Designed miniproteins, single chains, continued (3). Designs and how they scored, part 88

Each design is a single chain, and the fold is of that chain. pLDDT is the mean over its residues in the fold that is shown.

## One batch from the design tools (miniprotein)

Design m11059
Fold by ESMFold2-Fast:
Structure m11059 (fold): chain A 66 residues (1-66)
Amino acid sequence: SAQFEALLAELEARRAALEEELARTTDPQKRAQLQRLIDNLAHGIAVGRETGSLTIVQAALRDSRL
């Protein structure tokens, strides 16, 4: 669906933004937090794509907020 594709695009954009922030971050605690969020987003995107589940994609979006 258009909604599903739009949410996936938002998750991919958010992952890219977090990866860019990680590249600019030197603080070890913040790096660990960003890496955890990136890993969680990558997992949510992968499961969302495999299942087509809006619920999973929406949950990943909520859980990725700083």
Scores: mean pLDDT 83

Design m11060
Fold by ESMFold2-Fast:
Structure m11060 (fold): chain A 65 residues (1-65)
Amino acid sequence: MLSPEQLKFVSDIMLGKISFDEAKEWVRSLESISPDERDGIVEAAATVLSPEQVKELEKILESKT
């Protein structure tokens, strides 16, 4: 289950409040995440981002897991 912060992140992308570059910076700012949190972020991102953008976020999140 996504945290309120992670849900806000997805919502902000969907509403155009942040760019994909800002989204990448946000995931890079995460100190560490669990595999469940990574999977939740990826699933949520897949509803609003292209497959190519999701893959790029997965690569960043893999470094944080």
Scores: mean pLDDT 72

Design m11061
Fold by ESMFold2-Fast:
Structure m11061 (fold): chain A 88 residues (1-88)
Amino acid sequence: MEEFLYIEIEATLPNGVKLRIRIRYEGDEVFLEDEAPGANTELENTLKLYNESMNIENLLAIHEVLVERFKELQVTELKERVEYEVRE
């Protein structure tokens, strides 16, 4: 039995630029997709902190850290999507 979790965060900077970050957990592997140049290193560092013993609670904690990071960028809009699925 494998767990799948998908987290997507979208935010709009004050200048109108849209940022999008996606995190996927599939088959005990974590995938990060970043469409926000310059945020990648911080996302990689955040993932490293939670890489060991990865589970739903840890992935939600990563989501919270990323949301706080986007708030530091003074975003005007913040959209979140979280989807959970169990596959065998």
Scores: mean pLDDT 63

Design m11062
Fold by ESMFold2-Fast:
Structure m11062 (fold): chain A 63 residues (1-63)
Amino acid sequence: SEEELERMLRNLKEQYGLTDEQLKEIVELIKEGREDEAIALLRSAGLDEATAKVIVKELKELL
């Protein structure tokens, strides 16, 4: 749901220091099926590959 997505995005901002612009880009990449690029963006923001993959999977389930 939209509320669950918004809650997850807020938690990602608070836990990992991601910006609104980064989160918007990640969501857009996932919607386009560009999951590898979403993972790469998360990794460039300082997250490890395993954490980035889990985040992308969880966001995909909410979209």
Scores: mean pLDDT 85

Design m11063
Fold by ESMFold2-Fast:
Structure m11063 (fold): chain A 68 residues (1-68)
Amino acid sequence: MRPSLEELLAALETVARYLIEQGVPRDQVRAEVDIAVDGFAETFGLSPEERAELRARADAIVDRLYAE
């Protein structure tokens, strides 16, 4: 079964929140999230457009979590 983009984003937010709670710096959280995006793109066969959208939205989530 192929997860929806929203399900992948929810998983990425969970990972980001966990790393932030552990005190990991923003740049390292971004790097880990980017690795996870690449892994999801390869595992689930995301198109280049879907991968780009997932990365952009995941980066926005990380920025939002550090803003508050």
Scores: mean pLDDT 82

Design m11064
Fold by ESMFold2-Fast:
Structure m11064 (fold): chain A 96 residues (1-96)
Amino acid sequence: MLPYIIGVALAPAERAALESLPEEEQERRLEEMAELARRAVEAAGLRVVETRILRPGTVVLRVEAPDRATAERAAAAIVEALRAAGLAASASVAPA
C-alpha cells in the first residue's frame, strides 16, 4: 500500500454559503463532509489513516491505496457522495 493525500474542496458557491453561517454551524457541516468522505473511501475498500479539516471549506484525507488510479477512484467516490448530499465539491490526489 502507498500513501496518498486526497484533498476535497467545496465549490466556490458552496464555500461562500458555508462562510455566511455561524462558526458552530460551519464546524458541524465540515465534520459531516469529513465523515461522508471517510465513509466513501472505506466503502471503496481503502484505509483512511487521517482526516483533517482546513477552513474555510477543505477536507484532507490521508489514505493507503495500492496505486494512484485506485486513490483517484476513491476521490471520485467522495465527490459523488457529497453531490448526493447536496454539496458541490472537487477532489485532488497527490502522493503523500
Scores: mean pLDDT 86

Design m11065
Fold by ESMFold2-Fast:
Structure m11065 (fold): chain A 60 residues (1-60)
Amino acid sequence: MKEEVEKYAEEAIELANQLTDPLLRDNLIARAEKYKSKNDLEGAKKIVEWARAAVADEQA
């Protein structure tokens, strides 16, 4: 569903904005927007997982 894809993409963008590495942040945001525009639910879910892992790694 478009609304579900949008929520995952927005979550990934919010997580990416917590990153201190601007290149990684911008890359994750770009991928989230791409999956959102393609209505790709699996891609949106994957990018949220990657963003969460990146934030957790930086916070460790």
Scores: mean pLDDT 80

Design m11066
Fold by ESMFold2-Fast:
Structure m11066 (fold): chain A 81 residues (1-81)
Amino acid sequence: MTLDELLKQAIKELTYEELKAELEKRGVHVPDEQIKEALDFLKKAVDEGKPLSTIYEELKKKFPEIAEVILGLILKRVRDS
């Protein structure tokens, strides 16, 4: 399994509850609707076969406050698996 495949699997397994908890831990306060929209965007982008670099750039443009937290969670899941 490639690192790209592992990262995409981590995105697919990311939950609303995990993302919300990490945002709260980092003191990032965003509406629940934005969290759900960011997760939906990520899962659709992975399903469309977009490169990870493209997904991250688009995520940062649409959800700048959330993008770095999501990246941190995905990298943590890959490291801990």
Scores: mean pLDDT 79

Design m11067
Fold by ESMFold2-Fast:
Structure m11067 (fold): chain A 72 residues (1-72)
Amino acid sequence: MEELREAGERTGALARAAAQELRAQGIEASVGGGIVDGLPAGAVQLEDGTVIEFVAVGDEVRREVRQAPPAT
């Protein structure tokens, strides 16, 4: 139980830190969180459609970068 709680706090903190760093560079970023594939996750969405996901896998946090499909 504590491992999942710590993982959720880690993903949230990493997402907020990444958003803060992007905002300091003049990039608009929003922070979200939830569960991805049953794992605690935090996410940062950028104005250009880029999504940075932080997914907790046990004691490790994986950072994944995804882009929204190209708009027409």
Scores: mean pLDDT 71

Design m11068
Fold by ESMFold2-Fast:
Structure m11068 (fold): chain A 62 residues (1-62)
Amino acid sequence: MEIDEEEVRATLLNIQATIAIKYNDKEGAEKVIKELEELLPHASPEVRKFLEDTIKKIKEAL
C-alpha cells in the first residue's frame, strides 16, 4: 500500500500545532499555520479539509 505523503505531512503539522497551543507558543503556532497554508494548494480535497480544520483550531487557540 502506498502511503499518502500529504496525509503524513498534514498529521505531523497537526501534532506540532497541538504542542504549540499546549505551551502557548504563539510564534510556533504562526509558523505551523504558514506551513499548512503552503501545503493547501498541493493537497487532495480530503487532506485540504483536514489542513483547514487544523488552521482554524490554531487560530481559535491563539
Scores: mean pLDDT 76

Design m11069
Fold by ESMFold2-Fast:
Structure m11069 (fold): chain A 73 residues (1-73)
Amino acid sequence: SREELKEKLVEFYKKQGLPEELAEKIANVTLDLVEKSLELGDESFVDALINYFKYRNEQELIELLEKLKEELG
């Protein structure tokens, strides 16, 4: 699930027009921050991302983030 979420984040950022290298860097930072906030017991960041992806109509990313929240929160 972690690797799949990373891959889907990269593809999402590439769809937004980011070059591959930048998309990978931003996806890694996003994933690290999500995991760290959940480790600290704070779901606010992952919930903000889920709301953002709802606005963007990115259903797979929503499902993967909700799954990560269940596993780590």
Scores: mean pLDDT 86

Design m11070
Fold by ESMFold2-Fast:
Structure m11070 (fold): chain A 78 residues (1-78)
Amino acid sequence: SLEESRRRLQLLDEAANLAVEIAKKYPELKPLIRPKDQISLDDILRVIEAAAKILGIPVPKPQSLEELVETLRRLVEE
């Protein structure tokens, strides 16, 4: 539906913003930073994996866009 499509785009936009914030906090992630309009879901997942390794914490692969955003919010707070 249109509502589902809008929700998905909103969550992806929020996830991209959070991924950029995480990448800026860790210099090691700088090569993974792309312009926001070019950031894909795969890019976001790579940022999560790399940040989890830097922090030494296990992060399960998010099973939904809502889980993706929550995972990214937790990583930003670290």
Scores: mean pLDDT 77

Design m11071
Fold by ESMFold2-Fast:
Structure m11071 (fold): chain A 55 residues (1-55)
Amino acid sequence: DVDERLAELRAAAPTEEERAIVDGAARMASTLPSEEVRRQLVDRTAADIAALRAA
């Protein structure tokens, strides 16, 4: 479930910047027409957070 995965990412986010990224992804997911596109958004969000932590 996309919403559950986004909630998990938000709960694991230690910074306000990471939480803002997850919140933005959640808003975008609610506007997207397909489950496949929403899942791709979650995967990209997780990758973006990982990249931010690596920086």
Scores: mean pLDDT 79

Design m11072
Fold by ESMFold2-Fast:
Structure m11072 (fold): chain A 88 residues (1-88)
Amino acid sequence: DSEKKLLENMKKSDDPLLQEIAELLEKLREAIEKGDFETAKKLYKEYEKLREEALRERARRVAGRDAEPSPEELAEAHAAMNKEVSEL
């Protein structure tokens, strides 16, 4: 249920990458429930990649530029995203 709540919070976000992450997490849960370890492993890798992309995209939006974010911008975006998702 906490995972379902997290997914719903991500879908409510106006961030398209967070919505994509929510889709992957739902597919991951289905694969785990079916006992499909290979699909679950693949989906988890895609989830981790998209989560990192979402952090970078958030940092770029905050900075107002389409460039590789600085480590400080990534850390700030990471903290803000985690707080936003966990507080909903």
Scores: mean pLDDT 70

Design m11073
Fold by ESMFold2-Fast:
Structure m11073 (fold): chain A 93 residues (1-93)
Amino acid sequence: MEKVKKIEEIILEEKKFQLELARKVLATAPLDPPPELLAELEELAKKKEEEIEKLLKELNLDRDEMIELLKKNNRYEELLEKLKKLYEEFKKE
């Protein structure tokens, strides 16, 4: 149970991070983001991926094992609903 809760937290935080990156890209629309912004976003994404990999390693899981554990514990659909709610909140801003 504890591992499942930590996995849910990791996925929700990853979604929040992805929405913040999307917000930065959307702020320049309809123009393409400048190269400097794209480089910044790439660096932030790399650091976040390294952070997630470290957290998964501490749990002795990879990403596939993480998804399988969510499905085995009947948490996948509930988490998907939470992710949809985060996206709807993002759209309102």
Scores: mean pLDDT 80

Design m11074
Fold by ESMFold2-Fast:
Structure m11074 (fold): chain A 71 residues (1-71)
Amino acid sequence: SAAARLMEALVELGKVIQEAEKAGDLALAQELREKSREAFERLRAGTPAEEVAEELEKAVREGKQRLEQHK
């Protein structure tokens, strides 16, 4: 379901934010926190959960890719 995808994307985003903070990449952590806030604002504005989930899934993938540069 769209709700399940959204929930999973939010959980994964939270993990990426924690890894960014652990790596000292505070700029990435802040950027991802802003993505989370934008997501909730869009949901309140009536954006379908599917669209918000796709945007968060993209942010998770891009965040993970950027974190690999710290290894």
Scores: mean pLDDT 85

Design m11075
Fold by ESMFold2-Fast:
Structure m11075 (fold): chain A 55 residues (1-55)
Amino acid sequence: SAFEQSVRTLFEQMLKDRASPEQVRIIADWMLSNESDPANREIIRRETERLLAEL
């Protein structure tokens, strides 16, 4: 989906920019607070877990 691709692109950029785990969690929490769609919320959570595992 376009949303999933956007989340992946953002998180890949954060990884390249050497974002801390704390910065990733802050962004993920902000995204979740602004997202009401359950499917999109699941995408944010899964991509956050994936990114944190790579940090």
Scores: mean pLDDT 84

Design m11076
Fold by ESMFold2-Fast:
Structure m11076 (fold): chain A 62 residues (1-62)
Amino acid sequence: DLEKMAKLAKEMIDKSEEEANKAFKKAGLDEGLSAEMIGLAKRYHSEALRDREKGLKEIEEL
């Protein structure tokens, strides 16, 4: 069931983004700044899913 798996993966990514944003806000960071940081991390994550071998190295550096 590829469609459901894709939806679950997207929802997992979205949940991680929200949790990261809340953590940054609690740390006293500006919500706007944390959103930019999360956006960057989300882009790197999307690229990692597209190129698994290269993505593994990028994830390790995160």
Scores: mean pLDDT 59

Design m11077
Fold by ESMFold2-Fast:
Structure m11077 (fold): chain A 89 residues (1-89)
Amino acid sequence: GKKTKEEKQKIINEVLSKESASEEEVLLALGYAIELGNKDAVITLLNKFTLSDDSVSFALTIATVYHRPDIINLIKEKYPKSKLLLKTY
């Protein structure tokens, strides 16, 4: 089943509490933070963990899908070379 808002926030907090996390765990937490509109969690995740260009571009795509212009601007400011992974049609 789909996770509740509380379960998503718990996963975000768990990843933020780790000294090291896999890129997949960070991307999952980042996706949930974007879905919930938790800009502070997005900022903290991006500052604490290093992500590949592909993962950053995926996060930018998620922010676009969930209509989060403040988070889109934040990602573009920190990663100006990030690109949307959207279908061209």
Scores: mean pLDDT 77

Design m11078
Fold by ESMFold2-Fast:
Structure m11078 (fold): chain A 97 residues (1-97)
Amino acid sequence: MKSLEEIAKELVDLWLKYLRGELTDEDFVRMLQLAVEFAERDPRISEEDRELLKRALDYAQRVLAGQPVPRPSREEQLAFDEALRRVLKLAIEILKK
C-alpha cells in the first residue's frame, strides 16, 4: 500500500503531465484511481466529492474498455472537474511538507 505522500506525488506528476499535453487515456484513468484513493484517506474531502470522483472513474474505465456508456451532463462534468481540483490542491499541500 502506498503512503498518502506517494499517492499525492504520483497524482501531481500526472497532473503536470496533463498540463504538458502528454496524458494518455490510461494515465487519465490512473489519475482518477489515485484521486479516489486520496479522497478516501483524507478526511477533509467531502463524501459528495468522493462519490463524484468514483462516478468519474467508473465512466473513464468503461470508456477505456470500449464499453457504451451514458455521457455525463455538462453540470456533472463540471462537478467532476471541481472535485478533482480540490483533491489536487490538498495533494500539493501535503508535498509542501
Scores: mean pLDDT 82

Design m11079
Fold by ESMFold2-Fast:
Structure m11079 (fold): chain A 83 residues (1-83)
Amino acid sequence: STNDEIKKKLQETLSKLKSVYSKLKKAYDENPSRERVILLSTLSIEIAELDFMISNPDMYSMEEVNKIVKQANELIKDVEAFL
């Protein structure tokens, strides 16, 4: 169903966000920087938002889900450039 596709897409994106967060946290612990702490904070907020969306899918349209997933994927690429 559309709802199952939404949840799957959000869960896959969340897994990627958590993975890059762990990598960035390790990099930050080894070499702290202002840019890394800002990215960690941004990732934490995005992770919390996706967790909430997965738990409350009835509150979101497919258009809103697609927009958030696109923003999350752009953030992942930005973080990977700083690893």
Scores: mean pLDDT 87

Design m11080
Fold by ESMFold2-Fast:
Structure m11080 (fold): chain A 100 residues (1-100)
Amino acid sequence: MSERLRQSVERLREGLREGPRRGAGELTSAMGLSGQLYQDPRYRQDGLQGAEEVVRIMEPLLGDRVREALEKGFSSPDSTLVLSELGEQLERELLEQDRE
């Protein structure tokens, strides 16, 4: 995994330990960066590896929603844009879940 993506994934993991609000902002960043790296053939495997780590971290909180969003984003011609938009939506769902 690229150092940049590894740092983003670690910020997500660390943020979630502090609380859903802190973790939510890092989720959108990690998903967007995974999509950005996936668009470059040289870093495609790094993007996929980062995406799998994000799914694993988020599974207890959002179940299959992150995996579904990543699959949809990676099948898009503009994975960065789609993953940023879906990441923002999942961020809102995570924050709403924390309020209940």
Scores: mean pLDDT 77

Design m11081
Fold by ESMFold2-Fast:
Structure m11081 (fold): chain A 63 residues (1-63)
Amino acid sequence: MLTEEQLDNAVENFERTSKVLSLEDVERQAKGMLDYVRKHASPELAERFEKRLQEILEQKKKS
C-alpha cells in the first residue's frame, strides 16, 4: 500500500514535470497516476492526492 510520503514525493515530481509538458500530456499523466493511487492507497490518501492533482491541473490551465 502506498504511504503518505510516497504520495507527497509523487505530487512533487508531477508538479516539476507539469512545467515542461503540454496541458494534454499533464492531464493524461494525472489520470494514470490517480487510477494507480486509487488501487494502491487508502481512500483518504487517494482523495487528498486527487485534490493536489486538481490544483496542479488548474494552475497549468491558467499558465
Scores: mean pLDDT 81

Design m11082
Fold by ESMFold2-Fast:
Structure m11082 (fold): chain A 74 residues (1-74)
Amino acid sequence: SAASLLGQLSLEQLADFLQEELGLDPEGARALAEMIASLPSAAARLTTLRGLFRLAQKPVSEAELEARLRERLA
């Protein structure tokens, strides 16, 4: 699942993913990665990440997000 894959990313991998997908600078991507990692559940982390994609006007389905996260772990 996307939530499970998201939990497997390191903070550096998540920050890099946010830079690549949302066009964030390194500092902003790192801050958001740390915020997401601090959330109490996998569901909360996934919901927050999907919310960030919507705010960036780049909405993704769970299947598309899972595919992109899987590529990042390969």
Scores: mean pLDDT 83

Design m11083
Fold by ESMFold2-Fast:
Structure m11083 (fold): chain A 70 residues (1-70)
Amino acid sequence: GLKLSPELLKDVDEAMDRIAAAVTALAVKRGIKTVKELAEKGGLSYETAKRMSEIAARLGLAPLLPEEPL
């Protein structure tokens, strides 16, 4: 396992957030409308797709995708 400083971990987390946001923005541009569709088309868990949508919305790169109705 790699030993990373807290500063490097923060930089990695910020870079990964930007990547997640960019992937989500591209998916929305390609017609993905829900967190479920992002998960299914991306081969991701629902929780990962939900997090990516939240990150993209927070960074202003994509609208927040609606969760599945109950």
Scores: mean pLDDT 76

Design m11084
Fold by ESMFold2-Fast:
Structure m11084 (fold): chain A 62 residues (1-62)
Amino acid sequence: SLEDALKALEEYLEKIKSTLSGVNRLVAEHELKEAIEMLKKDPEKALATMSPRLREIVEKAL
């Protein structure tokens, strides 16, 4: 479901905070926040425009 997909992205954000640092963490957090925001506004467009990594996470949770 969409709710499960949003939860999966939020869990991935927590994982990034514990595994990455510096610029790599900032870039990954920005990418994730943009994907979450777009999923809430337009799920179809979000899936079409998000990175392959994030899309895999979302598709597994849908």
Scores: mean pLDDT 82

Design m11085
Fold by ESMFold2-Fast:
Structure m11085 (fold): chain A 74 residues (1-74)
Amino acid sequence: SSEYEKKLEEIKKLVDDMRAAGQSLAQIAAFLEGLIARLEAEYAAETDPEKKAHIKIEIEAVREVLAEVKKELE
């Protein structure tokens, strides 16, 4: 969806900014894992189905970027 693609681009830009700031891929991966944990907690606490759907899209976007970062760590 357009929302997923926009969120994916936002997370990718954040990772690019972190790389430019000199953070290692391991540090970036740890940051993204922490972000997923926070979003999963927000998802569990949210009672509005529409807001839950938005949080789920963000979790999926962060997970996709984390998978790409972990692939580069190989």
Scores: mean pLDDT 88

Design m11086
Fold by ESMFold2-Fast:
Structure m11086 (fold): chain A 83 residues (1-83)
Amino acid sequence: MERFEKAVKETEEEFRKIGEDYIAELLAVDPSAQALVDQLRAKMEESPMAGAMGAYRALSATKNAQTEADKAAAEAARAAALA
């Protein structure tokens, strides 16, 4: 039987579970992140690995860099206004 096909499907299923776990934690930390969660779930339908990585990055950014993200967003908006 197709061993490589089974391994690929098993790996994709595992990434989907990891991604959903990160999404659940992200919503627990920031309930307003629903639009981002919808985008991450759409990405997971196309690529479970890319979706899971995206969910992890979003969670890390939410927990670790709120003030840095606000500063970066302000600098980007200012640069756009000056250009």
Scores: mean pLDDT 69

Design m11087
Fold by ESMFold2-Fast:
Structure m11087 (fold): chain A 100 residues (1-100)
Amino acid sequence: SLAELAALLAEGLALLGEIKAELASPDPDMQRIEALIEEFLAVVERALALIERDFPEATATRQRLRALLAEVRASTDPEVRVAHLEAMLAELQALLDRLR
């Protein structure tokens, strides 16, 4: 549903906030950052499953989200990883805006 997609976007935004806060700390906990990124990717995979179920016509959005998810897993640079997480949230927000 649209409400479920909005809830997943909110969860992703909260996780991104925690990741950015940890990265900005004087002594970043890299294990915590990695754990938060994995939680974020799990939220994206839940969003992908919901989009495939409820919005099967959104093929381009699903393809872009899968590509970004792969890029996060392939990268070790925290700034590059964060940029890809932001791009995934932007894709989910754009989909919500189109469906509203």
Scores: mean pLDDT 88

Design m11088
Fold by ESMFold2-Fast:
Structure m11088 (fold): chain A 59 residues (1-59)
Amino acid sequence: GSGLARTVAAEAERHAGADAEAVERAVQKAGSNASSGQLGRALEEAGQHAAADMVGRGL
């Protein structure tokens, strides 16, 4: 299974204070083949702006 959603959620929570559950759901909706740009857009649409910035910076 993909660990990406969990990894992004954990890093966003730790470094940006993001809602890990909301970040994980947004990453899952973007899909396993999502680019950083697609992930960033999905996070922005979910209101997770700090997590979107993190993904855009390659974190």
Scores: mean pLDDT 69

Design m11089
Fold by ESMFold2-Fast:
Structure m11089 (fold): chain A 120 residues (1-120)
Amino acid sequence: MKEEERKIEEKIRELLTKAYEYIEKGDFEKALELLEKAIELLKHDPEVQKELQELLEMVKKGESLEKILEKAKEFIEKFKDNVAAQRLAQLIAYLHASFFGEEIAKKVAGELNETILTVD
């Protein structure tokens, strides 16, 4: 990995950690802003960036949890070699699921974590 690519991945990880903290505090607007900033850092991978932007727009439009989860799983399977992007998709789905309650959010995070760990 190039040094610049590593720094981008580290910055994305920092933004994801902060976004998770805001979701846990119930500050979904700040979490959403941080997720948007993380997606912008992927500007040099336009296909990955576009699909994450589409997933985020689905969340903003209030699409069903089932559709968000399906799109996130498809994204994770398609971009199996991009762990930072997979974790972004997981956290976007987790943010959406958090509107439905803690148990549902934990289930969604667990299912997507399993997909990330098992995809070849």
Scores: mean pLDDT 82

Design m11090
Fold by ESMFold2-Fast:
Structure m11090 (fold): chain A 74 residues (1-74)
Amino acid sequence: SDEEIEKLRAEIESLQPAALKGDMEAFEKLYELLKKIVELERERNGDTERAEKMLAAIDEQYAWRKEELQRRLE
């Protein structure tokens, strides 16, 4: 539902400061929620191709950001 997606977006916004400070749990949860939003939007609109492209982009950004964060914690 639209309310569920809005709730997830609000949770992502609340996690962002902690993730930026190097909280790995907040970082992992933030990307988990981003993927959940894409899956909910796919269920809503049926656009599998768009969902696949968005998930691929999220996975690429996750990998890059995780490496950057890990380098900062060393």
Scores: mean pLDDT 82

Design m11091
Fold by ESMFold2-Fast:
Structure m11091 (fold): chain A 68 residues (1-68)
Amino acid sequence: SVPSVEEVVEDIVRHFRAYLQQHPQMSREQMQAAIDRITRVVEDEYGPEAAELLRERLQGVVDELLAQ
């Protein structure tokens, strides 16, 4: 079976979260640049709706990790 857009998005979110946890020195600017790069690739492959969903999810991960 072909994975759904939602499954692809969740897989990317999981790997992104793990990456940020392994790179605690990353600035917010570096995190944002990574989001921009990843969402551009997803937009090209899966379309703008998938990219928008992914951007919102990845931004949520950044906001959770930077919560005080």
Scores: mean pLDDT 84

Design m11092
Fold by ESMFold2-Fast:
Structure m11092 (fold): chain A 74 residues (1-74)
Amino acid sequence: MREEEVKRRGLELYGQLRNPPTDPEAQIALGRGLLEAAREIRELELDVDEGLIEGLEREGRRLVAEGEAQLAAA
């Protein structure tokens, strides 16, 4: 089921926050993945804690910004 796949993917990506990548391209990829998972959860109106969705969005934006800043500094 698409809903189950989205929830699983979101949790797997969220789990990567325990040991996030230091490579800027990988940080951007993880951040974009977190933002996409949060967007799909909201779009499909999945029964997911709002705090978790906000966490995915916050961490996703942070990782993209940090990765982009590192690439800009190179």
Scores: mean pLDDT 79

Design m11093
Fold by ESMFold2-Fast:
Structure m11093 (fold): chain A 81 residues (1-81)
Amino acid sequence: SVLSFEQLLAHARELGRFIAENRLSEAQARTLTTEFMRGLASLRDHYSDEQIREIVEALLALAPAELHPIIRELADEMLAS
C-alpha cells in the first residue's frame, strides 16, 4: 500500500530532524536523503505536484543547509518529467 500524503510529510520532517540532530557524516546524510528522494520519485504518480513540492519543502526546512542543493536538484529532475 502507498503511504498517505500526511504520513510521507511526517517522514520527511522526521528524516530532516534525524540528520540534523544526529550529526551524521556527509556520506550517511547524502545516502539517506537520496534514498528518500528516490522513494518519493517512485511514488510521484500517487501525489499531485503541489503535494510533492510540500513534502520536499518539509525535508528542506529541517535538513542541514549542505544537503539543500542535492535535494533541490533531485526534486527539479522529478518534477520536470
Scores: mean pLDDT 82

Design m11094
Fold by ESMFold2-Fast:
Structure m11094 (fold): chain A 98 residues (1-98)
Amino acid sequence: SMTDQILQQAMDSVVQYYGVDQQRAQQFRDQMGQWMQQPFDSMVSSVSSWSSTMSRQQQSDFLTFSIQAGNFARQNGDTTTYNMFSAMSRVVVDTLRA
Protein backbone atom coordinates (compact mmCIF):
# COMPACT_ATOMS: atom_id res chain seq x y z
CA SER A 1 0.00 0.00 0.00
CA MET A 2 1.01 3.67 -0.23
CA THR A 3 1.08 3.71 3.59
CA ASP A 4 3.61 0.83 3.64
CA GLN A 5 5.75 2.71 1.08
CA ILE A 6 5.61 5.93 3.16
CA LEU A 7 6.52 4.04 6.37
CA GLN A 8 9.48 2.38 4.60
CA GLN A 9 10.70 5.76 3.25
CA ALA A 10 10.40 7.30 6.73
CA MET A 11 12.25 4.37 8.37
CA ASP A 12 15.10 4.55 5.82
CA SER A 13 15.32 8.36 6.19
CA VAL A 14 15.48 8.45 10.02
CA VAL A 15 18.11 5.68 10.14
CA GLN A 16 20.31 7.21 7.39
CA TYR A 17 19.97 10.94 8.13
CA TYR A 18 18.78 11.38 11.76
CA GLY A 19 20.79 8.72 13.63
CA VAL A 20 17.78 6.70 14.79
CA ASP A 21 18.71 3.11 15.66
CA GLN A 22 17.69 0.58 12.95
CA GLN A 23 15.84 -1.72 15.41
CA ARG A 24 14.00 1.23 17.03
CA ALA A 25 12.99 2.59 13.60
CA GLN A 26 11.72 -0.88 12.59
CA GLN A 27 9.67 -1.06 15.83
CA PHE A 28 8.14 2.37 15.07
CA ARG A 29 7.34 1.34 11.49
CA ASP A 30 5.66 -1.91 12.63
CA GLN A 31 3.63 -0.20 15.40
CA MET A 32 2.52 2.71 13.17
CA GLY A 33 1.52 0.29 10.41
CA GLN A 34 -0.67 -1.65 12.86
CA TRP A 35 -2.24 1.49 14.41
CA MET A 36 -3.02 2.99 10.98
CA GLN A 37 -5.25 -0.04 10.23
CA GLN A 38 -7.45 1.00 13.21
CA PRO A 39 -10.14 3.71 13.43
CA PHE A 40 -8.58 7.19 13.86
CA ASP A 41 -9.60 7.62 17.54
CA SER A 42 -8.19 4.18 18.41
CA MET A 43 -4.92 5.07 16.64
CA VAL A 44 -4.61 8.33 18.65
CA SER A 45 -5.35 6.49 21.93
CA SER A 46 -2.75 3.80 21.13
CA VAL A 47 -0.05 6.40 20.32
CA SER A 48 -0.87 8.33 23.52
CA SER A 49 -0.68 5.20 25.70
CA TRP A 50 2.55 3.96 24.10
CA SER A 51 4.21 7.42 24.06
CA SER A 52 3.66 7.71 27.85
CA THR A 53 5.82 4.55 28.35
CA MET A 54 8.74 5.85 26.23
CA SER A 55 11.96 7.49 27.39
CA ARG A 56 12.44 11.12 26.31
CA GLN A 57 14.94 9.95 23.64
CA GLN A 58 12.45 7.36 22.30
CA GLN A 59 9.74 10.08 22.19
CA SER A 60 12.15 12.37 20.27
CA ASP A 61 13.02 9.56 17.80
CA PHE A 62 9.31 8.71 17.34
CA LEU A 63 8.52 12.41 16.70
CA THR A 64 11.30 12.56 14.06
CA PHE A 65 9.87 9.40 12.41
CA SER A 66 6.27 10.79 12.46
CA ILE A 67 7.38 14.13 10.96
CA GLN A 68 9.36 12.41 8.16
CA ALA A 69 6.45 10.04 7.43
CA GLY A 70 4.06 13.01 7.30
CA ASN A 71 6.39 14.83 4.86
CA PHE A 72 6.52 11.77 2.56
CA ALA A 73 2.71 11.41 2.73
CA ARG A 74 2.31 15.09 1.77
CA GLN A 75 4.80 14.70 -1.13
CA ASN A 76 2.67 11.76 -2.40
CA GLY A 77 -0.57 13.81 -2.09
CA ASP A 78 -1.94 11.44 0.58
CA THR A 79 -3.83 13.88 2.82
CA THR A 80 -5.49 11.13 4.91
CA THR A 81 -2.12 9.52 5.79
CA TYR A 82 -0.58 12.98 6.37
CA ASN A 83 -3.37 13.80 8.88
CA MET A 84 -2.71 10.51 10.72
CA PHE A 85 1.03 11.25 11.10
CA SER A 86 0.26 14.87 12.10
CA ALA A 87 -2.02 13.53 14.87
CA MET A 88 0.72 11.10 16.02
CA SER A 89 3.27 13.97 16.06
CA ARG A 90 0.92 16.17 18.13
CA VAL A 91 0.36 13.40 20.71
CA VAL A 92 4.14 12.94 21.17
CA VAL A 93 4.77 16.73 21.32
CA ASP A 94 2.12 17.01 24.07
CA THR A 95 3.77 14.11 25.98
CA LEU A 96 7.23 15.75 25.66
CA ARG A 97 5.83 19.03 27.08
CA ALA A 98 4.13 17.35 30.06
Scores: mean pLDDT 86

